# Designs tried in a protein design run: designed miniproteins, single chains, continued (3). Part 101

Each design is a single chain, and the fold is of that chain. pLDDT is the mean over its residues in the fold that is shown.

## One batch from the design tools (miniprotein)

Design m11511
Fold by ESMFold2-Fast:
Structure m11511 (fold): chain A 103 residues (1-103)
Amino acid sequence: SKAVEEVDRIIKELDEGKITPQEAAERIVRIGLEAVKEGNFDEVKEILSKVLEKAQEYRRQGKTEAADALERAATVMGEAINLIKKGEISYEEALERALEALR
């Protein structure tokens, strides 16, 4: 999956200190919500699983800022997905609210 491969690249750049935890969280949310818009729910589940697994790894390593950012990204994505599935908000509104919640 192109979306999953892009998330793997973002996580690698975060691990290498090339991007901030905040930038990683925002980019992951954008990719995940685009997969939702395309109806690729299996990719969305894989992205959420990878992000949460990496957050747990960072937590164990004492990298609290990176762990917090990835956990927040997963939470915000999950909330946006629920609202989109219920037809309560548009994709565009969900993305805007998700990115605002990460700040």
Scores: mean pLDDT 86

Design m11512
Fold by ESMFold2-Fast:
Structure m11512 (fold): chain A 67 residues (1-67)
Amino acid sequence: VDEALRRAHELMARGQEAFRRGDFETALRHYERAIETVEPHADTSPAMAVMLEGAREQREEVRRQME
């Protein structure tokens, strides 16, 4: 659980950096990997649920920018 949360934080940070640079494809991939990392644990803790929600929101924002 802790390892999954740590990895998700790293993926979210990489996604945010890619998004800031306008690299929407890279940002999307990082956010999708963060979702895949925490989704199996979403009901395990509030921290996992918050991370999943945040990653999904960032993924949708990237998709809006790509349209």
Scores: mean pLDDT 82

Design m11513
Fold by ESMFold2-Fast:
Structure m11513 (fold): chain A 107 residues (1-107)
Amino acid sequence: SEKDMLKDVRINMIAVAFRQELLKLAEENKVSEEQKNQVIEIADSTTDQLRKNSSDPKKSLEIFREMVDKVVKIFSQHSEELAEQVRRIGDIFIASLEEQYRDIDAL
């Protein structure tokens, strides 16, 4: 459906934007290349799962939350302060995804 196509586009845009924010934070905080690569691998593998489930808001939100938990755990190995910052950013992206699904379903 047209709404399912919009959900696919929006989930991809949100996943890409979150990935870019994670990379920016990693570089600004001088996170190790090993940890940075682990974050990239999680984000990329999760993006594939999100796209397969883009028409299922509950499943997509669950998958996104699991990704946030995994990347927060990796950043916590560098610093707890950075991990808390990543958690806050993740929560903002989750809220944005919930709002976009609500808006599309209201069309």
Scores: mean pLDDT 87

Design m11514
Fold by ESMFold2-Fast:
Structure m11514 (fold): chain A 62 residues (1-62)
Amino acid sequence: MQVFSQEQAAERVKAVQDLAEENRIRALVFLQSHDGNVQALADNPQRYMSASDAQKLLNALS
């Protein structure tokens, strides 16, 4: 496979965005309970890409 379809790339982006949205909601709800770093997580959506990093942050707040 030497060439990729533009549709495939778009589909992956959409799937990633959809998953990020669900993870964002769950993380924000948890952080809201602790009133800690909700803004920091919202400002850095890249953290949603690293579930481990987000989990470490939430665990440290717990």
Scores: mean pLDDT 51

Design m11515
Fold by ESMFold2-Fast:
Structure m11515 (fold): chain A 117 residues (1-117)
Amino acid sequence: LLSPKVQNALDQAVVLLKERAGLAAFESLASSLSDSDLEEAIAALEAELQRAKVALDRAVAGGLSTELEIAFRLQLAAVEHHLTEARKALQEGNKGLALQHLAEAKVLLEELKVDLS
């Protein structure tokens, strides 16, 4: 469970992403966040990714088509990539870039959750 501060920041970052905002907007938003806040966000989305993998495996066992399985596994790989890039950006002190990658991961996870529901 995310703190309200971190949840609000992720929600705002998703809005920035959907509005196609530049990196400077993510840097401005991330300036209010500590490294600990961003680590909390990364950990929470990593946990959601693990739950999504389990949900996909259950959907496949339940008769999900091979076409949809391939599509969802590619989407999961994209989430893993963005979480890896977010962690790297945070380690390099690039909090805005980390937040942008977290927003990408969150959008992909929300899409996958809808599709697997």
Scores: mean pLDDT 90

Design m11516
Fold by ESMFold2-Fast:
Order: sequence, then C-alpha cells, then structure tokens
Structure m11516 (fold): chain A 86 residues (1-86)
Amino acid sequence: GGEMLVTMLRLGADGGRRYADELLAGDPEKHREEIIQALETTYLLSQQGADLLGRLQKEGGTSESGLEEMRRLAEEARRRAEELRG
C-alpha cells in the first residue's frame, strides 16, 4: 500500500541528493543544470513522501517514522537548488 510508495519516494529523494553530491564533487560548472534538476527532483519526491507519510500516520495505518527528516531533506534540496540558480 502507501508504505511501499513512501519507501520508493524516500529512496528516490536520497538517490537524487547523492547524485547531486557526486556531480558537485566533480566539475559543478559543467554539470550545473543536472545538479539543479537532481536537487529539484529530491525536493519533489521528499515533499510528496512527507505528505503521504503524514496522511498515513493520521489514519493510524503506519508506525513509519522519518516525516521530519523528509521535510528537512525537501527544504535543504530546495535551498541548494535556488543557490545554484543565483
């Protein structure tokens, strides 16, 4: 059910963040647009995951944690993308 989707969204968000970090460790100017896109993807997936997890918690359908962590990941990714855009 929704728990599997939360897990997939979390994995996707973490994957995007790791990919952005790998590109930043190389040549960030060459990969600027890919880094921004990876961070924007992380933002969208982590925001959707947090929203879904919050809904499942209200319904009593899950003991899954990590809501605040996903919200922090979303805000960090959004901020980092904005900084790179100038």
Scores: mean pLDDT 83

Design m11517
Fold by ESMFold2-Fast:
Structure m11517 (fold): chain A 93 residues (1-93)
Amino acid sequence: DKALEIFEKTLRELGYSEEKIKRKVEEILATAKWFSEKLNIPLEEAIKEVVKFWLAMELGILKSELKTEKDEEKRKELEEKIKILEEAIDEIE
């Protein structure tokens, strides 16, 4: 629950619509259930791991985009989104 709450809050801060947030949560839950069954770990731990993985992947994508971005306004937007993701990862653990 805590990891999902942080995930939803983070997506809102990143500008996702409520409909997109709901869809992303459903995707996280489906993936976590699959990992829980495959790795024989508690669902709560699987949810936390999947959320952490998603946030880390998104962070990597945005950091890569920032390296090639030349527009100053877009760079500032990317830096703010990177900060939001880093704070979310720290809050989860």
Scores: mean pLDDT 88

Design m11518
Fold by ESMFold2-Fast:
Structure m11518 (fold): chain A 87 residues (1-87)
Amino acid sequence: NDAIVEEAMAELLRRVPEARKYEESLRGLAEAVASLSLEQLKQLAKKNNVSEENLEERLKELQENPSPAKILATVQDLVILLALKTE
């Protein structure tokens, strides 16, 4: 879903401008995650403890100390949250 990918990318780049250095890799990962089935997304959300609260804390951490690995994990979690909010 292109809308979910664009929303996740826009939010990440708005909150963590340093993430722009990895935009191509982040977009590829966002597209891959957005292509997962609803059941796979639910399993990943549970496994990774994906929630609005946990994501907000991670975004705050990344604003202070941007890490490539955490930036990649954050775009994955953003896509999962946005996809699950659409039913």
Scores: mean pLDDT 83

Design m11519
Fold by ESMFold2-Fast:
Structure m11519 (fold): chain A 67 residues (1-67)
Amino acid sequence: MSVEEIKEAIASLSEEEREAIRKELEERGATDMTETEAAAMRLAGYVWVQGEDGKWTLVPKDAKGSD
């Protein structure tokens, strides 16, 4: 599956459906996520953020902005 295809699929989902997929990927962990899936989530407006405890979380880019 291409990055564009995954991006479009995510964009076509409702907010709740996107949240469900995000939760599933978070439960699998950033290390278990494929590079294609990670790239698609970034293109869909999500980024992996590492907390102060080292835990990775998927958040929308526009939630609080970037640096």
Scores: mean pLDDT 63

Design m11520
Fold by ESMFold2-Fast:
Structure m11520 (fold): chain A 66 residues (1-66)
Amino acid sequence: LSPLEQITRLVAQGVIAWIEGDSERGTELFLEASRLAREHGLLGTEQMPELPRSVAEARAILAALD
């Protein structure tokens, strides 16, 4: 998987976990996504997609991935 795809999946899953009341798991997933973005030099670059701004956006991303 590409770094961008991995980050996108982690962020979407993190948002869903946070909404389902598992804020600890959601935070863990966001930290992992942030670490991958930093490691691959994507954090703060124009190549990196913006994070979902809403639950609906996160859900749509997850649905599109599967």
Scores: mean pLDDT 73

Design m11521
Fold by ESMFold2-Fast:
Parts: structure tokens; sequence; C-alpha cells
Structure m11521 (fold): chain A 91 residues (1-91)
């Protein structure tokens, strides 16, 4: 349903922009990767982003990482790429 999809997309974008500081382009790439490569739906992608937010908080609070941008960079690398072409012969 369009209304449910729109609410999930809004929640996804709010988490991605406010907590993970993702750009619109990075959000679109993330959604595409999870839908095509991992076969996740929007609800599952929202849950992955919530887990990423918890990981960010843990890294900042428990490991004392000094720069939020460094933590976000690590999380973006995990979410947007499992490494450059590691197991993606179809890029």
Amino acid sequence: MEEEKEKLEKELREIATNELKLSDEEIEELIKRFKTENKLNLEQIVEVLKQAVESKKELMETKGIKNEDDVIKIIKEILLGEGPSEDLPKV
C-alpha cells in the first residue's frame, strides 16, 4: 500500500539522515543494494538502519571514538559496500 510504503520510506530517510548523516544519493544506493543484493523489503531495511544506529551509539560510548564522522564512515562502509567487489561479480 502506498501510504504504508511512504511512512516506511520517511522513517528510513529520517534515521539515515539524522542518525547516520547519509545523503539522498547514499540512501538510494543503500535501498537498491538491500533490495537487489540482499532481497530485503523496506521494513527489513528500516530494522537494519536501527541496528546501525545502535552500533554507532555503542562505538561512540563504549569504545570512545572521538569523531562521529569516523563512526558514520565505518557504518556507511558496512551498509553501502561489503568491500569493493568482494563477492559481487555483477556490480
Scores: mean pLDDT 70

Design m11522
Fold by ESMFold2-Fast:
Structure m11522 (fold): chain A 74 residues (1-74)
Amino acid sequence: MLSPEERLVRELFEEIISKETDPSARATLRALAERILALIREHGFDAALAAMRASPSGFLRELAEELERRLAAL
């Protein structure tokens, strides 16, 4: 059974991937989703969020904010 955090990550990436038309970009997004899920499973959600916020990628920082917002709404 998926944790609430793991389910939110999968749902959010499914939304992003569904809007992407480039197969290469879709593959990259799927790989990124699995890396984030692995971080959550191994180190916990807070550690995964901290890593995303420390990223130079604006995409990952925005993703961290959206994940926290969705989790707070549960």
Scores: mean pLDDT 80

Design m11523
Fold by ESMFold2-Fast:
Structure m11523 (fold): chain A 100 residues (1-100)
Amino acid sequence: SEREKILEELRRQHKQLVALLLRRGEPEAAAALEELFALLMEAFERGSVTEEQKARARAISARLNEEYHELLEEIEEELLKADEKTKEELIAEYERRQAA
């Protein structure tokens, strides 16, 4: 129950972050975050992670830090200041983009 609540919150925050990156015209940063999040969820579901998956996750994290550190900090600050209505609108936008 607590574990599922934490995962739900992580999924919601991920959707919000990706939607904001796409609004800013940063599809490459959004794609990198999507891949990193997918690797995290796969590892969680299996209860294990391969060395190849760890290496890939590290490579994506390093690239995000090197190329998009300032952008990610700005987006995270924007999310911290966003009200619940804005956060729900971002999630809806993410889901519409996935359905299209």
Scores: mean pLDDT 85

Design m11524
Fold by ESMFold2-Fast:
Formats: sequence, C-alpha cells, structure tokens
Structure m11524 (fold): chain A 67 residues (1-67)
Amino acid sequence: SKEAEEYFKKGIEAGRAGDLVKAAAYFLKALQADPEFKEAKVALNNLVERHRELLEARWDEIKALAA
C-alpha cells in the first residue's frame, strides 16, 4: 500500500492546488493500488459529493489520467 499512499498524497496536493480532476484521478490510482484504502475512498466520495457536476462532465478524462 506504499504506492497507494503516494498516490493519495499527490491527490491531496492536487486538491490543495484546486485541480479537482487530478485529485480525483490520483485518488482512483490509490484505490487501484489498494482497493481497501479507506482514506482514498472517503476523499474521492467527498469530491464527488461536493463537485458532482464537474466530475461527471470530466469523468472520461479522470479515468484516462488514472489508467
């Protein structure tokens, strides 16, 4: 889960910078590395709850960044 932790940190940094698309992509990468990584799941769910319209509109881009 060290890889998941690093992706999670990058997601937090992207979120701080206001880059919600990159934040969501990094949280997805963290969950791909560790599907049980609770912090990444909570962070992604919080982004979706607060910014649903933006994240839905850009979901294909987010998935491509997380691939």
Scores: mean pLDDT 86

Design m11525
Fold by ESMFold2-Fast:
Structure m11525 (fold): chain A 112 residues (1-112)
Amino acid sequence: SKGLEVAREIGREWVDRREAARADLRALLTGRLAAAGHAPDDADRITVEALAMEALMILRKMSLEEAREFIESIRDPRVIEDLADIVVELYGLSAPAERERIRARLLAIVDE
């Protein structure tokens, strides 16, 4: 709700930022999918990472590099929970299983 309210207040700027962030993340995702050799677990992990980075770029006004560094620097489990909630809210993922999947993948990205 808070993220969507901020996006509504920014209006057109939020839409433009979303498209720019998506283009950058698509290029990163394509490269990582190729490098991962299309293994299902690696593809899912890369997708969750890309969604989290896009959410940070849109809602926290981070650059692609800042978003990557933020995710790699996470050590507090509460930050992982907050990031999972932000991703779920931004992409309209309402199933409890989807939130748990995102949380587990974010934890794996940070701890492994």
Scores: mean pLDDT 67

Design m11526
Fold by ESMFold2-Fast:
Structure m11526 (fold): chain A 109 residues (1-109)
Amino acid sequence: SKVEEARELLKKAREAIEKAEEALKEGKLEEAVEHLEEALVHLQKAQKLAIEAGDEELLREVLELAERLLELARKVLREAPDDQELIEKAIGLILAAIGAIAEIEQALA
């Protein structure tokens, strides 16, 4: 079922977000970015399935995680040293999360 597959992907995205939060608490910015990139992949797959299923509850769960990912990516950007690669990755995550949020809001309208 698309709903069951989306729920498993959301679980993986949530676990990756939690690992990113832990890495950020330890000042491990590169590790945090890797976990956020993993979370984004799972979240984007879950979003497609939720839209295809027309499941508003799943879309709201995707929105919640996309907003958490956005907040954490913004925190990476604020805390990043003068590290161009890390800054570019954080900006990429921010833009991807904003795009996902916009698409979900359109699907819920």
Scores: mean pLDDT 89

Design m11527
Fold by ESMFold2-Fast:
Structure m11527 (fold): chain A 107 residues (1-107)
Amino acid sequence: SILDKAIEKLEEFVKKLEEARDTATPDQIIALLRELVETVKEMLEEAKKAGLPDEVISMLESFLNYLETFLAEAERAKAAGDEARLQEIVDGTIKFLKEFIEKLKKL
């Protein structure tokens, strides 16, 4: 299903972010967060085209809005040279992804 593919892609981003948190450069972290945002935008478009329920579409739209906020905060942290803040954003994004994956699994 579209949701099963979405879960698989999001679980892969959790792994990538967990690997990146301690070893990746700020540029690599920003690139990964941008890829995540683009992937969720594609998931939302596929969900709309498939005619998924409005509740599911609203969940994906809210999720995308939060991810775009995290990306903007990460870009600001990188510009400031604030590596500690960038790590907090990565950890927060991982937690948020895991919580969203569990919500999708209940659908």
Scores: mean pLDDT 88

Design m11528
Fold by ESMFold2-Fast:
Structure m11528 (fold): chain A 70 residues (1-70)
Amino acid sequence: MSDEEKKRMLEAMIEAVRERNLAAVRAGVVEIRKHLSDEEQREILEEALEVAREEDPEIAAFLEEQLAEL
């Protein structure tokens, strides 16, 4: 996957977090798990989690659980 596609996935996930849209965050996790390595998934999830901790504790807890599964 290209760096531009990874950036797009990260930006979409951050936007979903800011909108407090857990369903969109879940859909984003499904997409990254299909197309990215465990290392690349961790990078995106860690960056999204930083935003989620400030915006929505439910989404933050979900992202922490996803990271623990890697």
Scores: mean pLDDT 83

Design m11529
Fold by ESMFold2-Fast:
Structure m11529 (fold): chain A 88 residues (1-88)
Amino acid sequence: MKITLKGKAKLVAKGLEDGAIATATIVNGASGKVSVEEKTMKKGETVTVELESVEEVESKEDIAEVLAYTSVRGGEILEEETETEIEK
């Protein structure tokens, strides 16, 4: 069975300290592929991290999972959006 796995993660973050980190991550559970986009910030700096993944896999089992998540260390989240879609 062909399955299309789609993941999107978007983060707008502001650094509260120098060396703050904004990360977007997408994990494709069928292939084990991990995609990461990361940006470092200075205090008072605003960054946008956006990551999108589309993968078509052939599965013998009707089990496929996509995880999309964002994280901020040493900063604040101004905007966060995550979307996952599985098309059969």
Scores: mean pLDDT 79

Design m11530
Fold by ESMFold2-Fast:
Structure m11530 (fold): chain A 88 residues (1-88)
Amino acid sequence: MEIEELIKKAEEAIRKLEESIRLLLESGDASIPDSGELGRRAVELFNEVATEVFGEEPVPVTQPLLLLERAKELLEEAKEVLEEAKEA
């Protein structure tokens, strides 16, 4: 994979994860992320990053606090990948 493609992929992943976290918080303190349109979009954005960037299968998340925690973890990992790619 070319460095430019890796940088673009990491930047897109970061944007999607930040949007997922924002939507989870706006849905009502992430108490029920599957309730309403905001929670649904947050889960979709999280799963896109999990499958596309990390090669994980889409995970059904039944616990909203764990989804928020995992999204923050993946965001930090994506930021690390982006910084490493920029340094290369």
Scores: mean pLDDT 67

Design m11531
Fold by ESMFold2-Fast:
Structure m11531 (fold): chain A 84 residues (1-84)
Amino acid sequence: DEEKKRALEKVRELAEEGLPVAEAARARIAAGDWAGAAAELARLAEIYERIAEELAVIDPEAAERARAVAAALRARAAELAAKA
């Protein structure tokens, strides 16, 4: 199934893109940089939204979980931005 293979390849690429963003967010939080942490968490949320789009065609349940993660990240980003 080429469609499933393509979707999983894209999810892998997006997950790899998300790793340094998640690490940057943790480093910003540790440094008390709430504005910087909020920006990184917002970027991570965008990556999870894209993962959800790719998963929607092969695993709708996994897509919904990815959307929930993105929503939680956006909520946390807003909370941290309010602290800045």
Scores: mean pLDDT 88

Design m11532
Fold by ESMFold2-Fast:
Order: structure tokens, then sequence, then C-alpha cells
Structure m11532 (fold): chain A 76 residues (1-76)
């Protein structure tokens, strides 16, 4: 769907921005971007469930949300 595609794009852009901030030593900005990515992946997983998406795609979004949360927590 257009909603799931948009959410995926936002999540990926947030991860890329987080990695860029981290490479510059801006851990506060990196943590915020990783938190944003986690939120977008969580909403993506829920949207996929509501739309009857595959279990594989839902699990992928959930795993990526957890990874992003962990990265954000490690920067605190």
Amino acid sequence: SGASRMLYGVAINSLVAGEAALRKGDTETAAKYYEGAAGSYEVLAQTLRDEGGSEEDIKYAEEKAEEAKKKAEELK
C-alpha cells in the first residue's frame, strides 16, 4: 500500500540520518533518529497486520524496530 511504502521510506531515511549523525559524533541526534526509525517500523508492522501483509514482512518490520530501539538505548 501507499501507507506501508511511505512508512518504510521514513524508517530507512531515519536510519541513514542516524548513522550519518553517529559518524559525526552527534550521539544525541543519532539516538533521536534511531528512536524515529523504531517508531516508523512499529507503525509499519501494525499497518501490515491491518492490511493482511505477509508474516515475513511483519516480522521483518518488528525486528528492525527492535534493532533501532537497541541502538538508541546504547547511545544514552
Scores: mean pLDDT 86

Design m11533
Fold by ESMFold2-Fast:
Structure m11533 (fold): chain A 69 residues (1-69)
Amino acid sequence: MFDLVVVRLRSPADRERLLELAARFGARGIGELDDTTFGVLVPSARTEAFVAALEAAGIEVVEVVPYEP
């Protein structure tokens, strides 16, 4: 099971931090939705910790939706 975590980036530094956190939390996909909005697929068991890490890094979490493959 995965969740799609939608984030809004404010700077290029946020993008690099997002990629680092995505790798750390075992993300299986990251996709650009627009120039500032990204979707990240993370294992559902790690979603809460991933969101907390994003918020601690100053990255805006827009939405979290269950992803059913």
Scores: mean pLDDT 81

Design m11534
Fold by ESMFold2-Fast:
Structure m11534 (fold): chain A 78 residues (1-78)
Amino acid sequence: MEEERRRRLEELTEEYRARLRELQAQGAPFDDEEIETVARAAALAVLREEGLASEEELRELERLLERLRELRRERAAA
């Protein structure tokens, strides 16, 4: 179960990372750090929806979403 869950998370993260890098190659204004953060958050969100996320992974997702909300709020405030 843990190994299957970890494999699922890794596969999802890589898939989202690949999609974001293709968008970056097409001119989307993503830097590498943003791609990694968004890919990880998206993969964790899918695991949460599927009921496969651990408590530790749910906490990581909450921290990543909070960081993204703070960045968005700061940008909107300018």
Scores: mean pLDDT 77

Design m11535
Fold by ESMFold2-Fast:
Structure m11535 (fold): chain A 68 residues (1-68)
Amino acid sequence: MKENTLKAVRETLKNLADLLLKSGKSIEEIIERVKEAVERFKKVNPYITDEDAEKLLKEIEEEIRKKA
């Protein structure tokens, strides 16, 4: 179901962001990489709307900024 896929995508993006943060990447670089990943997920899962993608990106950005 869409909800299960969105949950999996969110967890994947959080793990990616955490990995990049631990490897010493800048916040700006991490955000850019997450944006690229979100766009790739949209291409594979066309039912993910632009609104869903924007919400995911914002959630990940807020998490990164709180940790850094």
Scores: mean pLDDT 78

Design m11536
Fold by ESMFold2-Fast:
Structure m11536 (fold): chain A 86 residues (1-86)
Amino acid sequence: EEIDKKIKELEKEFGKKFRELYNKSTPEQRAKLRELIAEAVEIKKKMSNEEKLEFYQDILKALNSPDVDEAIKELEKVIEKYREKL
């Protein structure tokens, strides 16, 4: 119950930060971001609530990167980490 509330809060924060990143991105960067989100949605279907909590925490840290290319690179690392773990 409490973990579900935390996940919901992290999902809202992710949506906000992702939108901000997407809006300042080039068309090529936006294409890569869409690809990464599609992969993230797929792997999340295989996750427990505890894994989803950790996943959202890790991707939010990636979104704190100083520029779009670095944020994309860090997001790719997070997605690969969880894909290999599942």
Scores: mean pLDDT 82

Design m11537
Fold by ESMFold2-Fast:
Structure m11537 (fold): chain A 56 residues (1-56)
Amino acid sequence: SEMLKLMKEVAPEGSKRAKEKMAEIEKNNPPEPVAVQIGRVMYELAKPYDEAAAKA
């Protein structure tokens, strides 16, 4: 999907954004399984970039 491609492209910064966005969604809306699944996929996609940034 386009969202996943964008997250890979903006990698280290996107990782932090993904976590903040997920928290914001949970605060503003009742938690839904679909929203949780989407957030998890985005988080897992950004995770390798978090590790790469930590190694740098």
Scores: mean pLDDT 60

Design m11538
Fold by ESMFold2-Fast:
Structure m11538 (fold): chain A 74 residues (1-74)
Amino acid sequence: QAKADAISQAIDYLNKAERYLKEGKFDEAKKWAQKAIDYAEQAGSKTLVNQAKAILAEAEGKKDEAERYRKLAE
């Protein structure tokens, strides 16, 4: 239950971070990406952790790091 709840929350925060990133709201994207990382780690989901780290890196302007994390999430 707790793990399933953490996965759902991580996905919700990941979706919010992606939306803010697409809107160019980088500070908000970073905030929600960090929350997504925290919950993804609680859930033990390496895929979600790497997806959230990719968004965080892109919001920080670190495009090469973002690409690396996206590949790790596959």
Scores: mean pLDDT 85

Design m11539
Fold by ESMFold2-Fast:
Structure m11539 (fold): chain A 70 residues (1-70)
Amino acid sequence: ILDALSRARDAASSISPGLLRMVDSAYNAVLSGQLDLAAETLLAMADSLKDVHPEAAEILRESAEAIRAA
């Protein structure tokens, strides 16, 4: 989970501060036990980026799946 969130954070930080804040929000959701909310946040980000930053979108989607699998 933390490794997946670290990768998502790195991908987001290379694009915009707003996306980085969204990943930090997902991290806080994980800390509060809201794993579904964290995964949904990362999947929504991945969907919004799939046409503009496909590699970052894939990292975010993989991170969301890792959180759901935990």
Scores: mean pLDDT 78

Design m11540
Fold by ESMFold2-Fast:
Structure m11540 (fold): chain A 57 residues (1-57)
Amino acid sequence: MKPTNDDLDLALFHLDLVVYDGKSTSDALRETLRYSEETGKGSEEQVEGMREALELL
């Protein structure tokens, strides 16, 4: 799937959790995935990448 504005919104949400909320990478990924599921934002590729990253942590 090609990148979208929703992909950028999801990336910024994750960055905000890490930078401003001080969340760990795993906690930020879990919360970003939940946000994606609740809002329907983010490409399938971006969501899969985040899940894979979380599994490696």
Scores: mean pLDDT 72

Design m11541
Fold by ESMFold2-Fast:
Structure m11541 (fold): chain A 87 residues (1-87)
Amino acid sequence: HMEEVLRKAREIALKWLKEMGLLSPEIEKEVEESVRRVAEEWRRRHPDKEIDAERIGALTYTGVVLRRIGDEIEEELRKEREKKEEL
């Protein structure tokens, strides 16, 4: 049942995000949106395979973490450049 897979995948992603200390209401919303999209794309790409909640959860977690880390790296690089140019 797809709803069970989505629920379990969301639970896995949220658990890993909590372990990293990244859980917030904003992140929880992003996980819900991402889990649905990832599951749809997986089923479309692999129509003959069962949806694996653990894999969908891992992919969702990775996507959210990479986006957040990317944003943090961009902000840090921007601040470092501004400080070096002012000095």
Scores: mean pLDDT 76

Design m11542
Fold by ESMFold2-Fast:
Structure m11542 (fold): chain A 60 residues (1-60)
Amino acid sequence: HMSEEVEAALKVFTPDGDGKVPDGELGRAVRAFAERFGLPATDVITDELKAALEKALRGE
């Protein structure tokens, strides 16, 4: 089982060419995930955020 935040991160990570944090509940989940991992608050998907999302998806 994955948390709601990790599931939202999966959907955000898939469209790699977008580079932006989505609006609404998906965006809130991604921001909460970033805050949990001590990443800067941003409206774009940074390299650091992508790396953290990848680690979470792998359970690392």
Scores: mean pLDDT 62

Design m11543
Fold by ESMFold2-Fast:
Structure m11543 (fold): chain A 75 residues (1-75)
Amino acid sequence: MEFEEALRRAREAAAETPDGNPVERLAGAILATRAASEVVNKHKDVTDPEEVKKVEEEAAEAARRALEEFREWVR
């Protein structure tokens, strides 16, 4: 899988939070964070150092957005 596709899927995982109970939404955010971390780890050996940093930043952004969305939903 191309790293851009993997990053896109990490963002989708970050956005995919179960409807309903706040506990389920928190679990979704945690899973999204783990997915983003896995994208970074998988692409360390196949991308240029600059692209690795970009993937790390994008993965961190996806995790941050998942947390921010969870906080909005709890409000």
Scores: mean pLDDT 59

Design m11544
Fold by ESMFold2-Fast:
Structure m11544 (fold): chain A 61 residues (1-61)
Amino acid sequence: SEKEKKIEELIDRYVEKYKRGEMTKEQAAIELVKELEKLGYSQDEVARAVRRFAERIRELE
């Protein structure tokens, strides 16, 4: 769905910022949450996105 695609795009964006050293893991997670909340995603959708983001970061470590 378009919503799922937008969530994955945002996760990819903040994972890339972390990989480039532009943000810490904590900063990237906070900014991802803020962006998703600003776009009107539900608390459940935000929680799922944060879990997905954490999994992506863990795979890089």
Scores: mean pLDDT 85

Design m11545
Fold by ESMFold2-Fast:
Structure m11545 (fold): chain A 96 residues (1-96)
Amino acid sequence: SSMLERIEELIKQGKNKEAVKLFLEELELAVDLLNVELVKELLELYKKIRDKLSEEEQEKVDKFLEEAIERVKEIAKRLGLEEKAEEIVKLIKEAL
């Protein structure tokens, strides 16, 4: 995803606030679409950049990830896509 490359570049430039905003926007889209591959790529990026984020920025991302677990379960229940939900929840828990 070109957005993942943009987020990584922003972190390299010290533009953490912009990077976190774009990361959360892309993660919300991935969760809403139950896009397992994009969630996986985003969480792998988060693991790579986490130590470059402030404690406040990390807490903001971690809170969103905890909320995303419940959101994924709700979406999957409506759509009958429990297997995708289980995979995404596992990926999020591994990133926390």
Scores: mean pLDDT 86

